# Designs tried in a protein design run: designed miniproteins, single chains. Part 2

Each design is a single chain, and the fold is of that chain. pLDDT is the mean over its residues in the fold that is shown.

## One batch from the design tools (miniprotein)

Design m37
Fold by ESMFold2-Fast:
Structure m37 (fold): chain A 68 residues (1-68)
Amino acid sequence: MYVNVRITAPEDTDVKKIEEIVRKYGGEILSVPSPSDIIARVPLDQVSGLKQDLEKNFPGVTLTQVPS
């Protein structure tokens, strides 16, 4: 099962590195509405691991599940 998530990051964050981590967890990038806002589709069972990895590597990043 896949879910949509929104990832927000400070402007100084490397968006490409965030995208690489998303793909590492089996996710795909759906859109990048701004340099600090990424919408991705991720396996539900990987969401917690992805969130923890992003928060450890990028202070100030947040991840929230959004309606599909």
Scores: mean pLDDT 79

Design m38
Fold by ESMFold2-Fast:
Structure m38 (fold): chain A 61 residues (1-61)
Amino acid sequence: MEEEITLSLAYMQITVGALTGSAEAVREATERAVRFLEEKGASEETIEEVRRFGEEQIERV
């Protein structure tokens, strides 16, 4: 439940980064999201999923 909300916020941050228009912004947002998830004790699978989402967003900008 808390993990699900945290994950949703991470995806939102990366999406906002993509909307601001640069691959660099997406990378920075992805790194911040991963760090936040690590602090919350997220699983390795969850962290990999968020990294993958960031990579997909970079390809679109």
Scores: mean pLDDT 74

Design m39
Fold by ESMFold2-Fast:
Structure m39 (fold): chain A 71 residues (1-71)
Amino acid sequence: AASGRRILDKIEELLEDPENREIAATFLAMYRALSPQAEALRPLFDKAIEAILEGNVEEARRYLEQARAAL
């Protein structure tokens, strides 16, 4: 639980810089793929990744906050 929140915090930190959007999406995709804890939150992570890649940082933060609340 705590490690999952730390990963989401790091992703939000990366989203502060537009140059890091691809890195943020990659980190979230890796967490989603490699973490059993992320499986139940997969739809939220998929939507967050989509929003990050579209440049919609506000929508991405909304999905990440929903995921964090569920961890």
Scores: mean pLDDT 77

Design m40
Fold by ESMFold2-Fast:
Structure m40 (fold): chain A 60 residues (1-60)
Amino acid sequence: SLYEEVQRLADEMRALAAAAGVPLEIELPPKDQITPETVEAYRAMLAGLRDWLAAQAAAA
């Protein structure tokens, strides 16, 4: 389901941030408001987080 995919992406973002020592809080939208566009937005957020963490590592 789309909701399960969004939860999986959010969990992956939290795990990635935690592994990098950066706490991350993510609020999930209500289950009935999850659309394919919501999933794509969360995929983009994960990609952005990866890019941001790489930049932080380069700056440290």
Scores: mean pLDDT 79

Design m41
Fold by ESMFold2-Fast:
Structure m41 (fold): chain A 70 residues (1-70)
Amino acid sequence: KEVILKLFKEELVKNYGFSEEEAQEIVDLLAAGREEEAVAKAEKLAREKGFSPEEIEALVRAVRDAARAV
């Protein structure tokens, strides 16, 4: 459980350009079982960073996959 969330945090920072604080906020929501809030937060941050609709869709899928793995 903790290992999956740690790896996902590293993915958000390295591959999606999230800050440590932004990635931790998403991971904390996932750890709390708050999947829809984690998705909404990730979408908001991605839009603020200028992600394309396709990139946002891929990120949402990654967040949902992480939620189901914990």
Scores: mean pLDDT 82

Design m42
Fold by ESMFold2-Fast:
Structure m42 (fold): chain A 70 residues (1-70)
Amino acid sequence: KINVFEAVRELNRIAPDGYISRAQLVDLLTNRFGVDPALARRLFDRYDTDGDGRLSRDEFVAVVQDIARR
């Protein structure tokens, strides 16, 4: 049970510029929200559409919504 508002608040704490790295995303989703690490890595790779090794806030929200509807 992941909550989009709580996930966005955590993003703002660890990445105040709105860009989260792959390692930060996997750590946050796994340790704070109980998401499977392999799933977290696959979702980062799927939603990193720019290929820059970071997710924007909008891409991060898409990852969280993908998890929430499972």
Scores: mean pLDDT 80

Design m43
Fold by ESMFold2-Fast:
Structure m43 (fold): chain A 76 residues (1-76)
Amino acid sequence: MELTEEEKQLIDEAIAAVRSGRFDIARELLLKAKVTDKSVLDKLRSGPVRYMTPEERQRLDELIEEAKKAMEEKLK
């Protein structure tokens, strides 16, 4: 399913926040982008992250996992 323009913007801002070391902001933006949705996760991992450093990519993956756990906790 195609991402909305708002979801694309949130993903781009989250990546920019990771690159600038603003991990708290990045996590908040990923929560807003509904990272529990498989289509959002697939687009994050196959698209914009491909030009990140390995370290930035690892931090993004950690933040995605944290955001996913937080969303799953909210759904309980």
Scores: mean pLDDT 66

Design m44
Fold by ESMFold2-Fast:
Structure m44 (fold): chain A 59 residues (1-59)
Amino acid sequence: MLELLEEGEKAFKNKDYESALKYFDEAIEIVRRGEVYVNGGTLQKVEDKKNEAKKKLGL
């Protein structure tokens, strides 16, 4: 999961918002499946970044 968050943030900084969305979506899926534990605040932060990437794509 941490690697997915890092890759997502890197893609976001490079203005590759589609790749950023994919990485953040995969990270959220892993958490929701119970494969990795994170605090609710961390999950919310990832969801906020995903929404930001969607906004940048005009979605």
Scores: mean pLDDT 76

Design m45
Fold by ESMFold2-Fast:
Structure m45 (fold): chain A 92 residues (1-92)
Amino acid sequence: KAEELKKEAEELAKKGLEAYAAGNNEEAAKLFEKAAELLEKAAELTEDEKERLLLLAQAYSLRAYAARLAGNEEKAAEYFAKAEELYAEAEA
């Protein structure tokens, strides 16, 4: 179940990058937000603490990119800071 969500999130993130490369920031932001939601659900299903923290860090990074593409730099900064915190916690 968690692996299916991770795979779907990866596919959506790739589509988001393709949309961004094509100049479609609105579509890219929506795809990154959907990918983040799936990673958050995958994190809720995992029993491994390090994997859970890494999935949440990835989700916040994607939300940060989506917020930036939507023109919300303040929200993007908040999400990037949270992602960095979670990555640091996972490496401890």
Scores: mean pLDDT 87

Design m46
Fold by ESMFold2-Fast:
Structure m46 (fold): chain A 77 residues (1-77)
Amino acid sequence: MEELRKQAEEKRKKGIEALKAGDNEKAAKYFREASKLYKEAGDEVMSLVMESLSYYAAGDEEKAKEYSLKAGTLAVE
């Protein structure tokens, strides 16, 4: 679990760096990889947050909003 979470954090960090550099395609890819790793680590909230960010980076605002709302709902329950 902890090793998967560490890998997820590394991918999340790379996604943020890619976003700052304006490389939206690379950012979307890293956020998708981070989402998968967070899900495998049992962190469903962070998995949904990363999915939202990957859609946002890819320009899919509607899906980004959908996954952001799912993450918020899950975080309170």
Scores: mean pLDDT 83

Design m47
Fold by ESMFold2-Fast:
Structure m47 (fold): chain A 100 residues (1-100)
Amino acid sequence: SVTLSFKVEGFDFKEKDYYWYKQPEGKEKEFIAYLSGKNPEFKRLHPRIEGRATLSKDYEKKTIYLDIKDPKPEDSGIYYFAVKTDDGWVYSEGKKLEFK
């Protein structure tokens, strides 16, 4: 298994919704998951990773997590989260995962 963690800075952690994207090498960014900051019951995972991934958050540390169990080669890529603001979408730094 592998865990991706992102510390969220500069935003009201509970008031933002977090959109997770993966960018496979040489391809467009693809949506993989949604996690609501306001309502923790509302989360969605792409069917491709559903059942083998979990989303969580730590309000004290202002950190969001994507935990992938039994990763597959198609899970390889650069992962980002994005937040929608009045000035448009703001993306995190990318974190690379690589699976054989």
Scores: mean pLDDT 78

Design m48
Fold by ESMFold2-Fast:
Structure m48 (fold): chain A 57 residues (1-57)
Amino acid sequence: DKKKEEIIKKAQKLMLELLKKGKSVAEAIKEAYKYVLENTTDEKEKKELKEALKQLE
């Protein structure tokens, strides 16, 4: 899935940039998960990401 691969790559870049700018690992992961949630069409992936975000709250 080229589209999924592109979304994940962008999320990973966002996470790394946030870490380099001094954000915590938890904040960087949270923002990356939000990005994937907003851009993915996979309902199972959305559900998993929502559960992960609850744990980072």
Scores: mean pLDDT 77

Design m49
Fold by ESMFold2-Fast:
Structure m49 (fold): chain A 65 residues (1-65)
Amino acid sequence: SAAYERLKALLDEIAEESKGKTSEEARAINEKYGPEVEAAAREVSVEEAQEAVDEGLAKINENTK
């Protein structure tokens, strides 16, 4: 769905911006995108939201190493 792709794109953007950032900078990035992520998550099923979050977290973990 369009909402699922938007959620995934937002999580990918957060992961990219988190590359080489401090925990404080990562917190600011999450605050910046928070409302849009929440809005997109409300438009998808619980299963779709969980899939997008799991994939996004995996990318953030790769990018912060």
Scores: mean pLDDT 73

Design m50
Fold by ESMFold2-Fast:
Structure m50 (fold): chain A 71 residues (1-71)
Amino acid sequence: SMEAEAQALLERGRAAFAAGDLDGAREYYLSVLLKYPDSPLVPEALRGLGEVYAAQGDDARAAAAYAAADA
């Protein structure tokens, strides 16, 4: 299902982030946004993306991602 596919991408993104693979984590989170934009998991993907940007020192993109998640 669409939700199961979005959930799998979130799990892969979280695993990549935990492993220090920030580029991989970003790619998985962006895949949720691009492939499943209507998923109820989009706010979680946006928060994950915010964490990735913050870890990379991109505070402006991190703030934008967190704001989008809370909208």
Scores: mean pLDDT 88

Design m51
Fold by ESMFold2-Fast:
Structure m51 (fold): chain A 55 residues (1-55)
Amino acid sequence: MHKKIADELIEEIKKNGLSDEEIAEKISKLYQEGKLSDEEVDYITLEILEIKEKK
């Protein structure tokens, strides 16, 4: 998959400082709508963890 939606969500998280709850809700919603694959959900989760580790 092209990861366009996943990349857009990651950038939104970075720009807006979304809470863990907001992030989880957005991922869950997009996954249920078929807009994110299992691979893309994993990709987003790993990117978020790396962002948090920069603290």
Scores: mean pLDDT 76

Design m52
Fold by ESMFold2-Fast:
Structure m52 (fold): chain A 62 residues (1-62)
Amino acid sequence: SVEREKNFLEVMLGMLSIARDTEVDILEKQGKFEEAQKVRDELDKQIEELKRQIERLEKQLQ
C-alpha cells in the first residue's frame, strides 16, 4: 500500500541521514573538509530524491 511504502521510505531517509552525518563528522574530524563536502553533495542528492518520493506518496494518501 501507499502508506506502507511511504513509511518504509521514511525509515530509509532516517537511516541515510544518520549515515551521511556520521561520515561527514568522521571526515571533518580528520581535517578532510573537501571530502566531507563531496559526501554531503552526493548523499544530500539521494536524501532529496527520497524526500520527493515521500512527498508524492503523501499526496496520494487520503
Scores: mean pLDDT 86

Design m53
Fold by ESMFold2-Fast:
Structure m53 (fold): chain A 60 residues (1-60)
Amino acid sequence: GLAVAGVDYKAEKPEELTLKKGDELEIKEILDNGYWKAKNLKTGEEGLVLGSVLENYVEV
């Protein structure tokens, strides 16, 4: 799947991604705890992101 960061987010844990509004993400897995495993396509970094900060999710 693909999604876009709706807001700026600074990682608070080593496992989390730092995002800027408008960053495109490849979604690898949606977890039951509200986190998504994703890759930031602008930075190449992989990690966890809160699903609530993402917009325009498309399953592809």
Scores: mean pLDDT 81

Design m54
Fold by ESMFold2-Fast:
Order: structure tokens, then sequence, then C-alpha cells
Structure m54 (fold): chain A 80 residues (1-80)
């Protein structure tokens, strides 16, 4: 899986999250889960791209950390 794919999935996740699109959110999560093997890859392929995008968009720290906690919890549930 390319780094570009990780960034595309992060953008799709954030878009779905902000638009309350649960179906789109679940599709992005499934595609992320398919390429993530462990917690280190979860951080590298999902959390880091999302953090970078939200930082660039100047999303407040509190909201940024809440969205990152949500993606971690949802991906960990899919990997269990």
Amino acid sequence: VSTLTAWELALRYLSAYENHDEEGLQEALREMAAVIRDEAELERLAVEPLRAIMTHLEVPEERREAILADVRDRLLALLA
C-alpha cells in the first residue's frame, strides 16, 4: 500500500466524519483496517496522516485529539 493511499483514506475519513456520513466513515475504516497490521501501522497509516491534515487545516487541538481518539478506537475494534 502506498503512502498516497493512506493520505487519500485519511481525507475520506475526515470528510465523512465532518459530514456525519456514517456509511462513508465505515467504508474508509474498512479500507484502513485492511492495510493496518499492528498498532505501529495504525499510527503511521491512519493517525499521522489525519493529524497532519488537521494541523494544516488549523483544526483546534481539542477537536483534533478527539477525532484521532475516535479513529484509534474504531480501528482497534476492527483489528480485534
Scores: mean pLDDT 81

Design m55
Fold by ESMFold2-Fast:
Structure m55 (fold): chain A 68 residues (1-68)
Amino acid sequence: IEEKLRELAKLLSEKTGQDENELFDELKKRLKDVPLAEVEELLNEVLKLLKEGKFQEAIDLLNTFLAS
């Protein structure tokens, strides 16, 4: 989980210009009360989309989840 969150924070930092550590802390805080299995499913799906080159779709999925 932590390794996947750090990789995601790094990718978001590159696209948004925000600090990677701030993004990592924000993601961890927003996901702290979400069941571990749901976090794992989200991260796996987002990373799968990123590997497929569907960067906008991956970001949209993540933002939709975090806004919920």
Scores: mean pLDDT 76

Design m56
Fold by ESMFold2-Fast:
Structure m56 (fold): chain A 67 residues (1-67)
Amino acid sequence: SGLEEAEARGRAVVNNLTDEQIENVVKTYGLSEEEYKKIVELREKSSVEAMKLMGELGNKRQAEEDA
């Protein structure tokens, strides 16, 4: 089911931030290639920090569009 798949995806993001998850965020929020590369580089050091950056960049982009 969609819920079970979403939970499995959530666990994967917590344990191992995948390229697919990063691409989905980039596509959803229209992030730049530079922002994408920064997330990928941060993921190699810490998946938790990369997830945090993805959230911050997404929120910032959404706020810019809503302004």
Scores: mean pLDDT 69

Design m57
Fold by ESMFold2-Fast:
Structure m57 (fold): chain A 109 residues (1-109)
Amino acid sequence: MEKSIGTATVTFQAEKEGEEFYVSVTAVGDGKILKVTFSVSENGELLEQLGSYEDGKTYTATFKVKAKKKGELITVTARVEMENGDITVTASVFGSSSSYSTETKTEKL
């Protein structure tokens, strides 16, 4: 059995309010989290970061995003840089939907 050098789990939750989405990103790693980068596809807009919390191996932030055109699907991406490697997670958000979605990815580092 190969010895694991670390893992990270990234979870997205997206909730729609009016024309805007509140995207919550939670990252939990086996190593220290050094940096989290959040990005939105070219047809979307990052309006603001509403809050963040960091505690060594855990990061949580909420981002307010909008589709540039009503009813378009936008893509959100979180890149988590840790002392033992990086993970990238991507999720789709529907500009016309009133639903929320959750995506989780775990990667060996």
Scores: mean pLDDT 66

Design m58
Fold by ESMFold2-Fast:
Structure m58 (fold): chain A 83 residues (1-83)
Amino acid sequence: SEKQKIREEAMRIMKEIAEIFEQIQKTGDEEAIKKAQELALRAGYLFLKLEVALSKNDLESAKKYLEELKKILKEMKELLEKA
């Protein structure tokens, strides 16, 4: 189903964010670590919002939150490259 596909994509993004966060922590760059913490917290909030939207059959909102999660993943990747 479309809901299952959105959930699976969101879960995969959250896993990648967690993996990138661990890599940023290993760099020892305090500014990068702080920024990564803020991005990870925002991602967690968006994931909660996405799950609520899916429970309400609000696919439009779920897709918007998925797009926001993709933007955070991109920012996390860019942060790791600069660290």
Scores: mean pLDDT 89

Design m59
Fold by ESMFold2-Fast:
Structure m59 (fold): chain A 68 residues (1-68)
Amino acid sequence: SGGDYIGQAFQAASQGDFKKADEYIKKASELIPNEELAKQLKVGAEYLRSQGKTESAEYLREQAEKLE
């Protein structure tokens, strides 16, 4: 499901695996509207920033901007 792909994208991004995160974001975009995906990616970015994962947070923020 789209939610499963979002979860996998967040896990990959949190580990610095941006290539795998890109693949999961692309698959999620096939199942859910871009506006909703962008909102979920922004939530994930805020969470990762709160955990001190600045690079991972910035990656998700940039992916969300591309969908808007």
Scores: mean pLDDT 86

Design m60
Fold by ESMFold2-Fast:
Structure m60 (fold): chain A 88 residues (1-88)
Amino acid sequence: MELPEEIVELAEEATRLIEEAAEAAAAGKLEEAIKLLEKAKEKAEELARLAEEEAKRTGDEALREVARAARAAVEAAEKKIEELKKKL
């Protein structure tokens, strides 16, 4: 199945930001990690919205799975931001 280019780009960007945040957290750069996770959350929210809209338009099951994964990523990012803020 072909995913829209915009959805693929958002997923790649969100993943990269999560990876960079994990590296920053491991290095003890908690404030930087929080900022990166906040950016990742924004990208994941946009991804979820676009995937949900496109899934409704096309009926594509793969897009519904992408939307579900993106929503899970938003929740995971929120929890991790909360944990890191408690360590500040």
Scores: mean pLDDT 83

Design m61
Fold by ESMFold2-Fast:
Structure m61 (fold): chain A 56 residues (1-56)
Amino acid sequence: MDEQQIEQIKQGLKATNPDSKLSDEELTELAEKYLEIGKRTAPVSREAAREVAAEL
């Protein structure tokens, strides 16, 4: 469950940042952090989750 969410987020990050120099491991760590923030703020705080993704 969480693993699939992490992979989906990781794929989204790659698609959004094609010139990214981040390795797959670094992307996985960022995706995990994104998930944790999203879970803490709940779905009503979509702005916070988007802001984290935009920081990349």
Scores: mean pLDDT 66

Design m62
Fold by ESMFold2-Fast:
Structure m62 (fold): chain A 68 residues (1-68)
Amino acid sequence: LTPEQEAEVEVALLQAGLAIHKTHGVVDPELLKKYIERAEEILKDPNASEEDKELAKEIKKELEEMLK
C-alpha cells in the first residue's frame, strides 16, 4: 500500500470501529483511546487527503464523546 492508501484504509477501519461501538453501546476506554490516537495520526499525516482528515476529525469527536 502507498502512504495515501494506508491513510484511506485507516480511516475506513476507524469508521467501522466507531459504528461497532455506537451499535453495541459498549465502551472500551482502552480501545477508544487507541482509535483517538490513530485519528490524530491521520490529521498529522501529510499524505492523508483533506477528505480523510475531515472524516478523522469527525470520528475523533464522536469517540471522545463516547469516552465521557
Scores: mean pLDDT 77

Design m63
Fold by ESMFold2-Fast:
Structure m63 (fold): chain A 83 residues (1-83)
Amino acid sequence: SDREKLLRAIGLLLSAIGLEIDAERAIKQGDYEKALALLEEAIRLYEEARRLFEEVGSPLADLVAAQIERAKKKLEEVRKKLA
């Protein structure tokens, strides 16, 4: 049902936000390998959440799209630290 998709999308969004917070902590500690893994997983969960929000016609899909772009920029910065 659309309600079940919406609740699942919200759960994925909250999980992705938590991973992104953990990634920022890892960056501050200089643990770029951990930050990279956490950001990759956060982006995956954001992309799943965006798809589900889009399927139910939620305007939150656009908010998640903006989160994905910010997370991808952080990921590229972390990759540069590991190069």
Scores: mean pLDDT 91

Design m64
Fold by ESMFold2-Fast:
Structure m64 (fold): chain A 79 residues (1-79)
Amino acid sequence: PADAPVSEKSREVGRRVLELVRQGKPEEARKLVIENSPDLREASDIAAATLALARREDPSLVPEVEKVMGEALLEIAER
């Protein structure tokens, strides 16, 4: 779990990811994470920010966010 502060950039990307998930666009959400994540650290920060936002604003989206983030992290790790 993410208990460390994340950058404002990661929060901005996280908010956009959450909005894409809310709109039923998980593929675009995954692509956005990958495009903004040159490495796993950046991707993990974005995941932490997005999950924190989902838990605060719309907890029903948490499972979908976790799935999108898991897929993005796996793709980045398998490069």
Scores: mean pLDDT 78

Design m65
Fold by ESMFold2-Fast:
Structure m65 (fold): chain A 89 residues (1-89)
Amino acid sequence: SALEAEARAAIEALIATVRSLEEQGVPEEEILEQALSQARALARYMQSRGLSLEEFVRIMREVVEENRDRLSPTSLRILEEVIAELEAQ
């Protein structure tokens, strides 16, 4: 769907942001805080558009897996922790 494609694009942008912040030497805890804030805002926006939190989390898991080989261990840990926090809601 168009909404799922929009969610995938926004999650790809979130992954790019996490990678960019790591390359800039931002501490892991600060990257996690920023990524979690952005992911929560994105999840709420997508929910207002008709994409459930469960669907959003599923798409995020898929996009993170697709990018696994391009992610450092640090970026991967951050993204996995963001997913876990979203699921704990």
Scores: mean pLDDT 89

Design m66
Fold by ESMFold2-Fast:
Structure m66 (fold): chain A 97 residues (1-97)
Amino acid sequence: MKEEADELLKKGNQALRQGKYDEAIKYFEKAIELDPDNVDAYVGLAYAYLQKGEYEKAIEWARKALELDPTNDFARRVLAEAYRKLGKEEEAEKALA
């Protein structure tokens, strides 16, 4: 299960690098189905939604990543950027603290 999730995570990250955000989302969702504790897959979903301009979904997935790993700096940065895009600068500052 974890080896299959890792393969999907790699495909999702490759899709992100190519700007294929819908494909990346599908790979990360499948990775989470196989390994629900895969923090990197939640972070990947958050980033993909951020890049698509779906800021509320980016916040949701970044928060889920931080529930699993509160020290994940990339998830906190995605959360902060999504809040800034929504004009919520105070929430963005709190996300980085």
Scores: mean pLDDT 86

Design m67
Fold by ESMFold2-Fast:
Structure m67 (fold): chain A 66 residues (1-66)
Amino acid sequence: MEEALKKIKEIAEKYGLEAKVVTTRTTFDGATVERTSVILHVKDPSVTMEEITKANEEVAKIIAEA
């Protein structure tokens, strides 16, 4: 997981974004579901929606392989 997070940060930096890891916990009918999500924060206002989409796709691929 730490190695995957490093790769995610490298991808974010490549696209002018900052990667933040957020863990959300939801309880439903006595079952607790924990979901870890990576949020890409736009640091540079010149970043386009297409670049954000590409960054999200590359990040999702790394998470799936981790």
Scores: mean pLDDT 73

Design m68
Fold by ESMFold2-Fast:
Order: C-alpha cells, then structure tokens, then sequence
Structure m68 (fold): chain A 60 residues (1-60)
C-alpha cells in the first residue's frame, strides 16, 4: 500500500536536492507543498522533512 507513496516521496527528495544545488528556494517550497498534500501533514513539517532528507542525500 505505501510502496507507491514511498517511491513518490523519494522522487520529491531527489528534486529537492537538485533545487538546493541550484539555490532555487521557490522550487523547494513547491515540492514541500506537494509532499504536505500527499502525507496530510503541515507544509512546515513537509518542507523540513524534504530539506533534511535532501541534505542527507547530498552528503552521500
């Protein structure tokens, strides 16, 4: 049941990492809004999660 959502979230994390590399804050915020809708959480929680996971991805 959650496999499709996990794949979508992974894709959003990758896009967030790309936007961070490009210093595109507006792109990051748009992805955060999309994740908030997918997970049913607040925009702030979604954006913090994405940035955290994207930074982990960039550190690898």
Amino acid sequence: MEEEKKKKIEELIKQTAEYIRKSDGKGVLEIGRQLAEILGISFEEATRYLVRKALELLAK
Scores: mean pLDDT 79

Design m69
Fold by ESMFold2-Fast:
Parts: structure tokens; sequence; C-alpha cells
Structure m69 (fold): chain A 61 residues (1-61)
């Protein structure tokens, strides 16, 4: 669980950076992976944050 949450946080952080750089497809791919990891870990806050990145990137591209 802790390892899944930690990996999800790292991927989510990178996805947010890519979103800020206009790299929308890469941001979506990493944010989706982060959401899957957070879901497996039972981290609802992490899932919500990762899904928000996907939504923002989809809207911006």
Amino acid sequence: SDALTEQGEKLGTLAAILLGQGKYEEAIELARKAAELFEKAGDSRGVAGARQIVEEAEKAK
C-alpha cells in the first residue's frame, strides 16, 4: 500500500509538471497510471487529484 501510494504520488507530480509544460498526452498517460495506483492503494484523495489532471489536460488539448 505505502509503495503504491508513493509511486502514485511520483507519477502524479510528474503528470502535473507535464500538464504545466503543455505536454497533454504525456500528462494524461502518467495521471491515469497514478490514478490506478492510488485506487489499488485505497487512496481516494490521490485518485481524485490524478483524475483532475486528466480532465484538465483533455480540456486543454
Scores: mean pLDDT 86

Design m70
Fold by ESMFold2-Fast:
Structure m70 (fold): chain A 59 residues (1-59)
Amino acid sequence: MDEEGLKLAEEANKLGALAQAKGVEEAARYAQIASKYAMQGKLEEARKYLEKAKELLEK
């Protein structure tokens, strides 16, 4: 995994943990999907799902 993919996977994992702590299961799922795509080098898909997870966690 390149540095960008690793960074996205780390952000997705942190966001997923936050989503689980807040009880937002859908956001946790999107964060998990983002981490998976980041590890596969699919950076565009990773960013898409990471943004969806962030939107669900925003006030």
Scores: mean pLDDT 80

Design m71
Fold by ESMFold2-Fast:
Structure m71 (fold): chain A 71 residues (1-71)
Amino acid sequence: PTIEELGATGDWEAARGALGMGLRSPDPEVRIAAARALGRIGGPRARELLETALSRETDPRVIAALREALA
């Protein structure tokens, strides 16, 4: 694959790992950013990460971002 293909699709696995860690960040702003990024990417794996994060999240701002990303 080309660099462009990796950045568009192949890079999704690397981005998924980083965004999954972002959803577990102690900083709620980082968790919000990760939720929004996963919502933009979409797909069943992104949705699974968002649903798992929503089940454990207690910050109302992050919960709102996760619900918006799942819509």
Scores: mean pLDDT 74

Design m72
Fold by ESMFold2-Fast:
Structure m72 (fold): chain A 61 residues (1-61)
Amino acid sequence: SLRKEAEELRREADRLLEEGERLLAEAKETGDKELEEKAIELDIEAALKYMQASVLEIELR
């Protein structure tokens, strides 16, 4: 089901966003640029999954 696939993509995106926020907070505390870069990468991956979920939801209309 496209609806179930969209829901799973949103859950995966939510998990990635939460992990990214955690790593970004740690990077700001420690000044670790590698953690900051990883946080940004996770945020980008989350955004792509949200976009993919939205495309699937449009196809259901």
Scores: mean pLDDT 84

Design m73
Fold by ESMFold2-Fast:
Structure m73 (fold): chain A 92 residues (1-92)
Amino acid sequence: MKAREALDLLSEAMDYLEQGQYEKAIKLFEEAIKLDPRLRPVALVNIARAYLKLGQKEKAKEYLDEAREVAKQNPEFRDAVLEEIDRLEKEL
């Protein structure tokens, strides 16, 4: 299923993020969103995390702001995503 393929990309992106391959992680998160837009809140938060690790604070803030707005519209991800956004905003 398309959703399973998107989750596989999300998982692979998380692995690259952990390994410090931030640009690769961002690309895979963007591909995951294209396959399953329902993953957008989770993917956007992790793209923001990657940009923070790259020192691109302005881009990180843009993605955190978008993730917060999308999370408010998707109750199933809201609490976990908002908690992560709050943690990452402290690093800005």
Scores: mean pLDDT 81

Design m74
Fold by ESMFold2-Fast:
Structure m74 (fold): chain A 66 residues (1-66)
Amino acid sequence: NAAYEAATRAMAERIAEKFRSLGKDDLAERYLKEVDEAIAAGDREKTHEVLFEAGQELARLQGEAG
């Protein structure tokens, strides 16, 4: 579903923007690529796993930053 794909990609972009704000452009690009690959494969479970992992990593970095 294109609407689902657009919504999950938008969520990934928001997470990526936060990674970039922390100077973690490499992580932003990596997670965006993983989400795009999962969407292309039609793997909703993998897409959710990648987004969850990205969110957890972002939370860890923000906690460490102060």
Scores: mean pLDDT 81

Design m75
Fold by ESMFold2-Fast:
Structure m75 (fold): chain A 62 residues (1-62)
Amino acid sequence: MSREDALIAAVTLVEHGQTLEQAKRVLLRAGVDPELAEEVINYIKEDPEKAREEARKLVRQR
């Protein structure tokens, strides 16, 4: 899974009411690399608004 796909999935899960821990668990179960999953979750934790904006832009570019 690409970084872009992992970011979209994680942001969507958090917006649906999942915790960051639950979102990370879902990414790991989906076969996302542990390093990438941690990077994506930390990005959302540090700057949630920027992460949401980036995910929305990525979805519109597909």
Scores: mean pLDDT 82

